# Designs tried in a protein design run: designed miniproteins, single chains, continued (4). Part 70

Each design is a single chain, and the fold is of that chain. pLDDT is the mean over its residues in the fold that is shown.

## One batch from the design tools (miniprotein)

Design m14431
Fold by ESMFold2-Fast:
Structure m14431 (fold): chain A 87 residues (1-87)
Amino acid sequence: MTPEQAAEELRRKARELEAQAEEAEKKGDLFKAAQLRVQSATYLELAYQALVDAGDTSASKELTDARDRLKEAEKELEKVIEEERKK
């Protein structure tokens, strides 16, 4: 498997997880939605990291953006966990 093939598979999984997160959010399951978004952002970071490690420096911006998305998703998950702990 080439790094490009591995990255594409990870990006596909990230898209599937984001779609599941949107569906969970529409049903009011904010905890599940937040967990799925963290997983999606993690797969995106892994995909772009694999491309950069393989020598594709053009993916560096996408890697930075993916890391920012992961941090945002983790903060949202922390907020949802804090809210659940108060119940």
Scores: mean pLDDT 83

Design m14432
Fold by ESMFold2-Fast:
Structure m14432 (fold): chain A 76 residues (1-76)
Amino acid sequence: MMSKEELEKILKAAEEAIPEFLEAVSPHNPKVKEALETFEKAKKLYEEGNYEEAAKLLEELFEKFPVFAQLVKEKL
């Protein structure tokens, strides 16, 4: 189970990785909007204290968008 501290660190790294993700993925790819919406939802769940569901959404996001996962990992 991901700790609150670990989850906060990953969320910050992901937010920092967004500009590089937007450059790496084609600007015409509609999947970019899906990725950003999933990230915002995970951040909201974290703010609501639902760390387990927030962590689950982040794992799903990284599985669907390996490029984003790699960029986030490089920020950690």
Scores: mean pLDDT 79

Design m14433
Fold by ESMFold2-Fast:
Structure m14433 (fold): chain A 80 residues (1-80)
Amino acid sequence: MTEWHFKPRLNSEGNLVYDVTVRTDTDPEPRRFTLDAPSEEERKRLKEQLRWLAETFGIRIHFEPTVFDPSARPLEPVPR
């Protein structure tokens, strides 16, 4: 079975990107690449495209939630 795992992060320019990991039962090494999706519209289109491909090939797609919510405070240097 093939699984695609999407982990959101901000790049050095402050744009949202996804680090993608692809795992298969036939390949011992996972494939990794980065996918640009800086806007919500681009992310929506990407999800629609990938859902259609996943249904066609029977693969699972997992998106991790973002930690960049404006209501969440950023990490700050504090004493342990």
Scores: mean pLDDT 66

Design m14434
Fold by ESMFold2-Fast:
Structure m14434 (fold): chain A 70 residues (1-70)
Amino acid sequence: SQQLKDQADQLIQQAKEAAKKGDLDTAVQLYRQAVDLYGEAASQSPPEESQRLLQKAQEVAQQADELEKQ
């Protein structure tokens, strides 16, 4: 569970760096991968933690959607 969260956090960091370089396609792909990992972590977590992880996944998914509109 913690391993999946850590991997998702690393992907978000990489996505932010890609976006800063103007590589929006790569940033979107990395955000989408982070969403999947947060979802997996949520499925393995207690209800309270799961809800927090799903909320984080939704926020990241919205960021990816916004970048795709550019």
Scores: mean pLDDT 85

Design m14435
Fold by ESMFold2-Fast:
Structure m14435 (fold): chain A 56 residues (1-56)
Amino acid sequence: MMSSDQLRQLTLDLRSQADQVLRQNRGAPQSTVQRALDQVSRRGHQLRLQRDRIAD
């Protein structure tokens, strides 16, 4: 099981990655930006589920 401290660090890293993707792709087609954000979002969703399990 992942520790809450590790989840916190990974959540911050994913947030930073999402912000970087948006900044780097400001002029890119919406489809390209959406695909990159979807990848980050999937990891974030997995972390949220694990956080919820640990919060029990």
Scores: mean pLDDT 71

Design m14436
Fold by ESMFold2-Fast:
Structure m14436 (fold): chain A 69 residues (1-69)
Amino acid sequence: MSAEEKEKREKEREEALKKAKEAADKMRQLGYDDVADAYLNTVEEALEKGESAEEALKKGEEVAVRKIT
């Protein structure tokens, strides 16, 4: 993998984690602490496994929706 590809992936990961933390904080503010924890943990785990930022956020959102509904 090129240095440019590594840098792009690192930035995408940082951006995804930032968005996930912001979304989790909003969920907690609304009283959905368990949903927020599950969402953030799912996104972090997917990123740790090397999944794309898009896929990680999608998995987190799916888990959050299932807990709310």
Scores: mean pLDDT 79

Design m14437
Fold by ESMFold2-Fast:
Structure m14437 (fold): chain A 79 residues (1-79)
Amino acid sequence: GPDLNRAIGLVLRAIGALWDALHSKDRAVVEAALRDARRTLEEARRLYATTTDPDARRLARIAIRVAEEAIRAAEEKLA
């Protein structure tokens, strides 16, 4: 359903942001990863709070954790 498709997209976006935060030496790429991770976290938290689909909820929780790690990695690199 729409929530499950949205949750899958949020997991993939969170993974991409984490990859860029961990592997890029380009400040602009890390700053973009930080912005995308923050947006992904907000969207994943809303989906987690509102979805009635247990699979979407489970994936949203994964997206939250990955996005939080991406934010941490990006902030550490930009410090």
Scores: mean pLDDT 93

Design m14438
Fold by ESMFold2-Fast:
Structure m14438 (fold): chain A 102 residues (1-102)
Amino acid sequence: MDAVDALIAQARALAAAGALTPASRAELTRAIAQAARDAVSAAAKAAEAETKAVLASESEEAGAKKKAEADAAVEALSAELAGRVAATVAALDAATAARAAA
């Protein structure tokens, strides 16, 4: 989570400062996409561990509810991060194009 936010903030700051090149834009875009994938993977693993703990210490009903909530949260996070990555890429591409035209 924090790594994605930090990379997006860095990319936006470089774009605002006019320091963003096509090469650095491509590198930041790849880094942001990778950090987003890593964040979703980490969240899914944490959700599975929590669901397993609930199943071991509570009821099957509680475990099923926890799994449904955890799966929905991971899916929502995946969709949110995909949207944020796409929006960031579009903004960086627009900033790079604007500087090339100026």
Scores: mean pLDDT 79

Design m14439
Fold by ESMFold2-Fast:
Structure m14439 (fold): chain A 100 residues (1-100)
Amino acid sequence: SELDKEQAENLIEALKKFKEEVNKIKDKDKLLEYVEEFIELLESVRPKLSEEIAKVVDKLIKKLKEVIEYLKETGNVEEAKKKLNEVLDEAIKELEKLKE
């Protein structure tokens, strides 16, 4: 429970910082690179996470990959950012519940 709380708090901070940077990016290729790098970071830390936190991260990785495919297919940066904000906000909400 204490480990879950600490991991949730650290991930929430990382997701909030990622969200801020995503919203500053205007270029499709830069947005693709930035999200792909973040997915790699999440995949690298995933084995160190508790089971409950890992479930949230697995779901987040899947949804981030879906947004990447959308962006590759459509080139619609504005809509991709909206989808990213929704995905990140849901992950933050799920992690906040694990702190309680």
Scores: mean pLDDT 88

Design m14440
Fold by ESMFold2-Fast:
Structure m14440 (fold): chain A 62 residues (1-62)
Amino acid sequence: SELDELLAQILSPDFATRLRAIYELVERYGESVRERILEAIAQVPDPQVRRFLLQFLDHLLA
C-alpha cells in the first residue's frame, strides 16, 4: 500500500526522501498516522537524524 511505501521511505539513506515521506504521510492521514511514523523514526540508526525527524513531525502536527 502507499502507506507502507511511505513508511519504508522514512528509513531511506536520503534525508530529503525521509522528510518528503513524513510530510506526505501527515498531509494524507494527519494525526491517525502519528504512531506508525514514530515507530518508523525509532528504526533510524542515527540519533541526531531521529531527533530532527521527531521535531519535524511535531511541527507538522502542531
Scores: mean pLDDT 87

Design m14441
Fold by ESMFold2-Fast:
Structure m14441 (fold): chain A 98 residues (1-98)
Amino acid sequence: MEEQVREIAEEALRGASEEAVNAVMAVVLGAMLEGRVEEVRERLSPEAFAELERAVEARRAGDAERAREYALRAYELDPEGVVAYAEELALEAIEAER
């Protein structure tokens, strides 16, 4: 439901919930792993994007803890960009299920 997506995005942007932040970062990291690299580069700051590239490399190496650390650094560098892009991806997924 679109309202659930907005609620999670608002909670992550407020920093009110570690669960919401983790959900947002999982969506953005998933987009990178699916090859949407140029979209992420366009939406995020260069510094946040660099940390996400490190998260992807760590994830591919099987280091889930390092991947999470890099993903959280990306969020800390550009919380607005990360949350906005994650919301866009979630809404796009809902539209695609027609």
Scores: mean pLDDT 77

Design m14442
Fold by ESMFold2-Fast:
Structure m14442 (fold): chain A 98 residues (1-98)
Amino acid sequence: MEEVLRFAEEKLDEIAKFLISKGVDENEVNRIKELALETIREALKTGDVNYAILTIRSLAISLKNYAKTKLSPEDYEEFKKKIDEFERELIRKVYEAL
């Protein structure tokens, strides 16, 4: 499970850097990153695979909705691809770890 959290932290950091590089406020992005990581951590602590997966999917939707309000359409499409990949890989790692 520690490996799943390390992966989530690393990928959320990359996603945060992308948003900041596109002009989104660094303090706002870092707060959202911290909340996202804590949401994943708490879901994984339950040991409930189905709950963890639903939580990750909900988080991915929330992050995409947030980015849609902040990014140009072109930057949003790139961001969406990054989030879709993050969701897929994180869910795969949850299944492998539990």
Scores: mean pLDDT 88

Design m14443
Fold by ESMFold2-Fast:
Structure m14443 (fold): chain A 71 residues (1-71)
Amino acid sequence: SPLERIRALAEAWVAWLRATPLVSPEQLRIQERAAKRLIALAQTLSDAQRQQLLSALEQWVQQQRAALEAA
């Protein structure tokens, strides 16, 4: 389901940040809280809104990873 994909993507993003030295411990905690809030928000959305959120989140994660790796 789109909700399960959003959860998996959010969890994978946080796991990637934990595995790399690219962010501070404080920034990691902020991202962990943001991921939990995003999953909670996604639970309140329709499947159509979840698909839109998933597409936006996939694009954002790709851009953020590229930006952090380039820094």
Scores: mean pLDDT 83

Design m14444
Fold by ESMFold2-Fast:
Structure m14444 (fold): chain A 93 residues (1-93)
Amino acid sequence: MEDDRLATLLLAAAQMVIEEGMPFDEARQQALDTARALGLSDEAIERLNKAFENMKTPEGRKLAEEAVERMKAATSADEQHRIARELFEKLLE
């Protein structure tokens, strides 16, 4: 459950940066603040922060852009959750 929440927060932040032009640091801070407000563990917050650090790399940015593009074609909540989870897991490899 925590990983699904982290994945959703990360993908939402990626969409804000890539599609809406939100500054990366602002989107990251909003996601981290939301995770804290939801009472997620320090370990979960650290994992989310690590995923954001990896998303700053050229490889991580490409993964985020591909995930955001896949979201445009997603027609179900289950598919959207799968896309979010795949992005989060790949950024933590």
Scores: mean pLDDT 84

Design m14445
Fold by ESMFold2-Fast:
Structure m14445 (fold): chain A 84 residues (1-84)
Amino acid sequence: MKKAVIVPGTGGTFQSDFRKRAEELAKKRGYEIVGEFEGTITDEDVEKIIKLKPEIVFAGPYVPKSVIAKLEKEGIKVEVINLK
């Protein structure tokens, strides 16, 4: 089964709405959610995501470009979901 990770970033209402949308997209595309990383993303969180070996990361628009680049370098697809 294809694995996905959710990285919503910061924001109360945004985080809950982001999670719902990311879960809907994962389900429609046949991904299993194997992890979620809330709040400010650290280098340690990035290493944990890499160890999970997801095919895709659903990232919020506030996730740093450096984090996205590091994940893509490891062969992990990143899809940025903007709620509006």
Scores: mean pLDDT 77

Design m14446
Fold by ESMFold2-Fast:
Structure m14446 (fold): chain A 63 residues (1-63)
Amino acid sequence: SKELVEKAVEYAKRGDAEKAYEATLQALKAGASVDEVTEAIKEALRAGNLEGADAIVEALNSF
């Protein structure tokens, strides 16, 4: 799950919102914690990628 969260952050930083969303959803299904995903959102926001951060939030809300 940690690897999938790290993948979601990488996709978010690259502006790939669709893959960031999918990787976050898979991470949550694999047992990633809400705290881990929240930290990923913060990392995407710090990188200045609002679309990627929003995709991670949407995945968390849909889980």
Scores: mean pLDDT 83

Design m14447
Fold by ESMFold2-Fast:
Structure m14447 (fold): chain A 89 residues (1-89)
Amino acid sequence: SLEEKVEKIIEEAIEEARKKSAGKSVEEQLLTLAEEIAKKAKELIEKDPELAKKLVDILLEYSDYLESQGKTELAEKIRKLAEEVKKQL
């Protein structure tokens, strides 16, 4: 299912982000995770555009969540990553 594909991609993004952002600030770790999700979404635009769009939606929801937690600057950076992928869909 689409949901199972999303879960697999997110798990892979989390593992890669952990490796790249180990020992960095929480904000840098969260941004690195968003960057890994955006990268995977871009790679999927041609092969699975529905999955790419769902990953963009997740990044936008993540941005909204971070803004609700007062992390406005981080939320803006993640929103820009999502919009960059979205314009290629």
Scores: mean pLDDT 87

Design m14448
Fold by ESMFold2-Fast:
Structure m14448 (fold): chain A 82 residues (1-82)
Amino acid sequence: MEKKKEEAFKFIEEQYPAAVAEIEAMDIPPELRELLLELLDTVVEGLKLLIETGNTTELTAEQQELLARIRELQAQIDALLA
């Protein structure tokens, strides 16, 4: 189990810089870029918690808080695009 968690964390660490670079290269307003970067960071944190718990069917309190933050960021993005 631990080895699989380590491999998953390494995969995220390898892919994260590429995702950041892609968002930074987008032709979008700076405010939207900042929200997308914060959304990416929050999603990555949530994925790390899922890997750590080993359970994808039930959310911990910490995972629920991150989901609420993701929803808040989506609402802010929607407001900027409206």
Scores: mean pLDDT 71

Design m14449
Fold by ESMFold2-Fast:
Structure m14449 (fold): chain A 91 residues (1-91)
Amino acid sequence: SDALDEEIEKTILEAIKNRQPIPQSVYDAVDTETGRISLEILDAHLQKKPLRLEVERNGRKITIEVENGKVVVTGESENGEKGVREFEIPK
């Protein structure tokens, strides 16, 4: 519903503005793994807190690490092949 979407967006924006943790109600409202991961990364960045997430996707183990405004994504395939990607979180 439009009202629910507006409240979720407002809650996220207020957390960003005030450098506060994203409330659990926002996490509860997100029905996708990608959305939940995005919120966890954003929350860790806002709180300046290190974060490590491990997810499995399409037979690959993916590790996401957030620290000091940097995101490191490490993927490991079933054959042991590893890839690393690094990103800076925009200010």
Scores: mean pLDDT 70

Design m14450
Fold by ESMFold2-Fast:
Structure m14450 (fold): chain A 76 residues (1-76)
Amino acid sequence: ELSDAEILELAVAHLRQLIAFLREHFPDDPVFRRIAQVLEDALAQVEQAASPSEGLAIIEQTARQIEAILAEADAA
């Protein structure tokens, strides 16, 4: 029932809230600082996306990048 544009708007709002949470509660954690930066960079790319579908693809790729960062941290 939600359009791609509505899903993207909700995703962006939730990611901005997550960035704020990570910056507030984990300012000195190097893994969470890296994740917050990756999310901020992804949101900047989403704002430049030509379509909502492209924006969602950027978010999906960003989620995979965060999974890789967490897996790397877990392996160390």
Scores: mean pLDDT 84

Design m14451
Fold by ESMFold2-Fast:
Structure m14451 (fold): chain A 79 residues (1-79)
Amino acid sequence: SATDLLAKVTTVEELSAFLDGVSSGKIPLDATLAERVKSFQRFAGLTVDGIAGPETKNALLKTAQEGGVEVVKALLGLD
């Protein structure tokens, strides 16, 4: 699942590749992770559509660059 793939991400570069896979449709979001994406979009002040488009991807990558990949995992419900 997308959640299992995200759990294996350890670097910003791996996170970027994961988010590219999600945005291109190669990695389908499971329902739980899609709802966590919407929660992040509300938190970040973005359009709440559950789609990991360019604005959502860039916001997640910036969060990982500033606070580490584990912060993004926690925001997306991996604890």
Scores: mean pLDDT 82

Design m14452
Fold by ESMFold2-Fast:
Structure m14452 (fold): chain A 96 residues (1-96)
Amino acid sequence: SMEEEIERVVEEARRLAEEGDYRGAAELLREFAKEYLEKAEALEKFEEFEELARNDPQKLIELAREYYEKNTEKNRYIALAMSAIGEAVALERAEE
């Protein structure tokens, strides 16, 4: 599942956040997102997904599941990136 593929990076980000490093946690997730967008040849979508996440991070994660279900490697990579960006913004909001 999408959740299984992102589990490792989300767990590491949560560990950093538990240590008080919310910024490092968010950066780790954003670096993961950029790597997968580069693999998908869709790095230009990064800012669009950041804007969507700032409005509603949970909605971006739900939209990521729809992309994951489209059964192409490109859409799977885009979905993983969207999910990571949503998780990063959610962590930044939790710091508030």
Scores: mean pLDDT 85

Design m14453
Fold by ESMFold2-Fast:
Structure m14453 (fold): chain A 96 residues (1-96)
Amino acid sequence: MEKIKEKIEQIEKELKELDKDTSVENMGRAVDLTAKLNILRLALKEGIELPDELLNMSGFEIIGAIFEVDQGREVKGLSPEAIEALKKLLEYLKKK
């Protein structure tokens, strides 16, 4: 849980800095970071343990992995622990 809290704080600081730069590249980065922030906040609130590989993935990569898991497809390069965490996130998202 401490790693998730630290990552949330890091992303919140990065988003605040990006808000000062209106480039198209930074807009894309802000969307990705916002998605990741929401996923990490959900994991922290629900007590879902995230392995380092998921903590280091982009928001878009995590969303893509959740979609693959939902479809019953294999996600390349992820540990069994990461896949289990993605399944728990997906179950919560389906529940409301």
Scores: mean pLDDT 78

Design m14454
Fold by ESMFold2-Fast:
Structure m14454 (fold): chain A 64 residues (1-64)
Amino acid sequence: MEKEEAIEELKKALDESIASVKDPGHQRALQAIGDRILENADIMTPETLKMAAEMIKEMAASAL
């Protein structure tokens, strides 16, 4: 996977996950986690970014 594709998947996962969550606290937590990962995306591998996207989706789907 290209790094740019992994970053786009992460952004999409973050946006969709935040939109799917009803609790404002959960929305803020997901945004904070996503922002931190994106700030460091340039030094992360595509595999790590893909795992981060899946983690964000799982956090949104389950109780935080």
Scores: mean pLDDT 77

Design m14455
Fold by ESMFold2-Fast:
Structure m14455 (fold): chain A 66 residues (1-66)
Amino acid sequence: SMAEEGRRIAEEGIRALETATTEEEILKASKQAGEGLRMLDEAGETELAEKLAREAARVYVQTLSA
């Protein structure tokens, strides 16, 4: 389903953000996470999308601070 695919894509993007060391890697991982979150929101999984979006934002800030 779109919800299952969206969750997988978002989680993979967030995981990629955690290990990103270059600006290019950060950008690609951010786009992937964003795509997954959009799919979750469109599927009506608003609460899950919000939780993963907060996690993505936290990871993104930590990665930029490295």
Scores: mean pLDDT 85

Design m14456
Fold by ESMFold2-Fast:
Parts: sequence; structure tokens; C-alpha cells
Structure m14456 (fold): chain A 100 residues (1-100)
Amino acid sequence: MGTITIKAYKDKVEIKASSGGVAGELARQAGFLIQTTFPQAKIEEIDETHVVVSGLSAEQAREAAKMVAEWFEQNNKLTEKVEIEEKGDEVTVTITLKEV
């Protein structure tokens, strides 16, 4: 079972997968989804489990995290559950994937 954690804070969104493979591929897809909505965003693939999206306003970063949460909940068959936590200016999304 894999997890993807998406944290929106300041002007960026940080996406971390629990492992490479399917979870890492979905983390990269999440980064690409943000860029399709905000074309000015810059994607940095740190490694196979870690992607950072920058070039967003703080409001756009929060909107991006919520948009990705919605996409996983509605459009991804590998999604078991999505949890959203908002604390001050930070939004944390935790996506639990079905066992593969």
C-alpha cells in the first residue's frame, strides 16, 4: 500500500510518494496536473518519489493541492482514500493508494 503526501505552503507545492513505482509515477502525474492548470508553474523532479512545483502564489498553491485531491478522489481508480488537513496557510493532502 502506497501513500502520496501533497503539502502546499508559501508559493509552492511539495509532493512526496512513499515509494517509487506506481506511487512515484502518480506523484509526478500530480505535478503535471498542477502545471496544466497553472502554466507558469515550474516542476522540479528531485527524485523518483519527490516532486516540487514552484512559481505559484500562496493562494494558487492551496488551490492546486485541493484540485489534485479532488482529481485523485474522482478520477483515479487506485485511490483508496483522500484526507485534507488545513492549518493556517498550509494545506496537507494525504492520498492512500490501494494495494498493488
Scores: mean pLDDT 82

Design m14457
Fold by ESMFold2-Fast:
Structure m14457 (fold): chain A 99 residues (1-99)
Amino acid sequence: MRELVVALTAAALRAIGEMIQAELDLKRNKQFEEEVVKEKVRELEELIERIVEELRARLEEALRAGELTPEEAEEFLRLLERVAEHLRRALEEVAKELL
């Protein structure tokens, strides 16, 4: 459990950092063209989805190895889904400000 929570925290912070960096880079380079912004948003959406897939795979492996109970796995999955939803919502707000 601890390793998965730490991994989720690190992944969430990475995603937030990438969103901040993308906004700063687009503003610095005056890249306000809709197509450029939409492409960057797609890249960040793909990052969020990769994080979710990687953590789900690690969760399944830990459960298979007997390192987690099914109840702990369900609690982590709910937390992962909640964090992913918050990250997607944050990306929508960033996209709205850039478009």
Scores: mean pLDDT 81

Design m14458
Fold by ESMFold2-Fast:
Structure m14458 (fold): chain A 69 residues (1-69)
Amino acid sequence: SSAQKRLEKAEELIAEGKVVEGLHLKAMTYVLEERFDEALEVARELEKIDPSMRALVLNIESMKEILSK
């Protein structure tokens, strides 16, 4: 329920043109839900807009690998 509300807020931000803020909220919500594949898809879209977000992509990939063991 709280995750769903955060995802709805993220989509609202994206629709309003606050794309970086919305994608960041969406990626972090998926990370907290341990939905790392969905988080990576969103983080990679964020990286296309802001290349400095490459570090976020690498961190999520690392978290996924560690938590799979």
Scores: mean pLDDT 84

Design m14459
Fold by ESMFold2-Fast:
Structure m14459 (fold): chain A 84 residues (1-84)
Amino acid sequence: MDLGDKYAEEAMRAALEGRFEEAEELFKKALEAGASEGAKLAFLIVYDPEKALELLKKKAPPSEEEIERIKELLPKLIAEYAAA
């Protein structure tokens, strides 16, 4: 499992819990560890959805692999947020 994607997942969880300072630090670690584009987009959708939408409009659509990764990460975190 890519360490970068793991840090991105933890950053998304921190953001959903309102721990934005921790989320930013974890996301920086994710970038340093080589997080996938899908994991980066998933984090931005949770942390800054307006900016994520702007990036998606300007960027070529992500690969099928990146889309699949986004679909894997977001449902888990949305479910955790809904349960809280």
Scores: mean pLDDT 70

Design m14460
Fold by ESMFold2-Fast:
Structure m14460 (fold): chain A 79 residues (1-79)
Amino acid sequence: RVAEALARIDELQKRWEEARAQGPEAEIRLLEEEAERRIESYFKQNPNISEEEKQKVRKLAEEELRRARERLAEEAALA
């Protein structure tokens, strides 16, 4: 239902606003939660994916999270 999709978008937006208000550590935690959710969803939708491909997806996600943490740490250091 469209109403359910809109409610999910609103809830996610609200969570991001709350995380930003709490600071970079809360924002990083939300990023980690969303990344894990997306990875699990991707694997469920692609059951034929090999273990090697799963490992590559997880490494890519870890690298993106590492860069996000570095960026937020730099922003916090300037504040």
Scores: mean pLDDT 74

Design m14461
Fold by ESMFold2-Fast:
Structure m14461 (fold): chain A 103 residues (1-103)
Amino acid sequence: PLPPGAVTDVTVSPRSMTAAAGATVTVTGRAVTTEPAPVDVTVYLQKPGEEPVVVGTGTSDSSGRFSVTFTAPSEPGTYTYAVQATGPSGVSRTSEPGTLTVT
């Protein structure tokens, strides 16, 4: 079995966002753990053809609900974002990717 506090699933909402260059963007979601525990949350942003970069970090509540704020890139374009949640046991999961359109 997975250890207590292991992340088994991560969901982000919304899955599609638009923002002006340099605007504040908020990603919300939930991490499911084997036992209720706060999890560490890392938000990755990726431009097509480039490596993902860390744009924000946060901590969920004990129910796994999180909200992480970051600054949209200065370059207009379509980006993908994903959230990695890591529980107290060190077992992590990454969300399905979402899309951020910067105008």
Scores: mean pLDDT 81

Design m14462
Fold by ESMFold2-Fast:
Structure m14462 (fold): chain A 87 residues (1-87)
Amino acid sequence: MKVKGYAVIGEDGTLTLTFPFDATVTLYSAKTGEVTTRKVKAGETVTFDVVKGDTLVIEADASVEELLKFLEENAPLAKTVIAFEVE
């Protein structure tokens, strides 16, 4: 099942994510409009320097519940988290 998650960054800092599933992670800069995309496999760790207002987008082969839980547990700088099925 393909799912998509969004997290809006509420605080400046460093976000370190270790993925339990294969994913494509995209960070959208609110200030510059810069887009950074990383393709990750299960077990890989990625680190982003994030600024308040940035949007983190994750596309994964997982359930909505798994992705939402992952974002809630692993993105402590996020203020808003939304996840949904894309198929």
Scores: mean pLDDT 76

Design m14463
Fold by ESMFold2-Fast:
Structure m14463 (fold): chain A 84 residues (1-84)
Amino acid sequence: MWELVKKVAKLPPEEARKLAETDEEVREAVNFLAEIYISLGRMALSVGDYELAIKLFEEAEKLGFGEIKEEARKLLEEAKEKLK
């Protein structure tokens, strides 16, 4: 799993996501990477770094599938509201 996570992390999000559409293991790897971005974004929110949180949630939303993508989208909206 980790070898795939490292591989997809080096790809543009759109490319990684395309590979994940036809490969279940790649899909798990991109969702895991998206979860890492969500966790880092939540940490950024907790210290008041809303700009970094927005960037991390944007990356998670671009990479993730299903519930992970939806969670990232919701967090992205919340982070943008705090910056306003």
Scores: mean pLDDT 79

Design m14464
Fold by ESMFold2-Fast:
Structure m14464 (fold): chain A 61 residues (1-61)
Amino acid sequence: GAEDAVAAKARELGLTPEQVAKVVHGYLQGKSPEEIAKELGLSVEDVKALIDAMRAAGVLP
């Protein structure tokens, strides 16, 4: 399902559930992928890949 696809992408990127939750929170606050990546110490590519997977799964607008 959608949750499984998101969990698989997070695992592929080496992200913890806490990091995934923080990416979601930042995105919903209107932060850019670049700002979220800087705040969490992640790569911009990983943040963008997670956001794209979550939008494709219908869990983010």
Scores: mean pLDDT 82

Design m14465
Fold by ESMFold2-Fast:
Formats: sequence, structure tokens, C-alpha cells
Structure m14465 (fold): chain A 72 residues (1-72)
Amino acid sequence: SPAKFVRRLGEAVARHLEAAGKKEQAAQVRKHFELAAKYLEQGDHDGGSIHLQKGMSLAPGEVAREGLREAI
């Protein structure tokens, strides 16, 4: 399901941030991706997209790409 993928992606991105010593940023990424997944579970695709964008904006592009690669 899209929500399960979003949770997996958020967790992967957060782990890469933690490995880089960015524990606070990782916690914020987890919060936004969990909110995105909950909105998607409610059928609110717009709310899901907004929180996905917020979560991804907290990760450097390289970390976001590695998280996506791991989540797939």
C-alpha cells in the first residue's frame, strides 16, 4: 500500500540521517512521513503529499535518494 511504502521510505531516510549524526532531523523526518502515511490511509492524498514534501525537504538530496533506493 502507498502508506506502507511511505513509512518504509521515512524510516530509511531517518536511518541515513542518524548515521550522519543528524538525530534531531531524523526525528522530524519520521514525524512527517508518519503523518503522510496516516493521511494516505484516510484517503487524503493532498494531505499526504504535503507532509511527504515537508519530510523530504529536511533530507539532503543524496540522503533522500539513498532512502528511496533502500525503500524500493
Scores: mean pLDDT 83

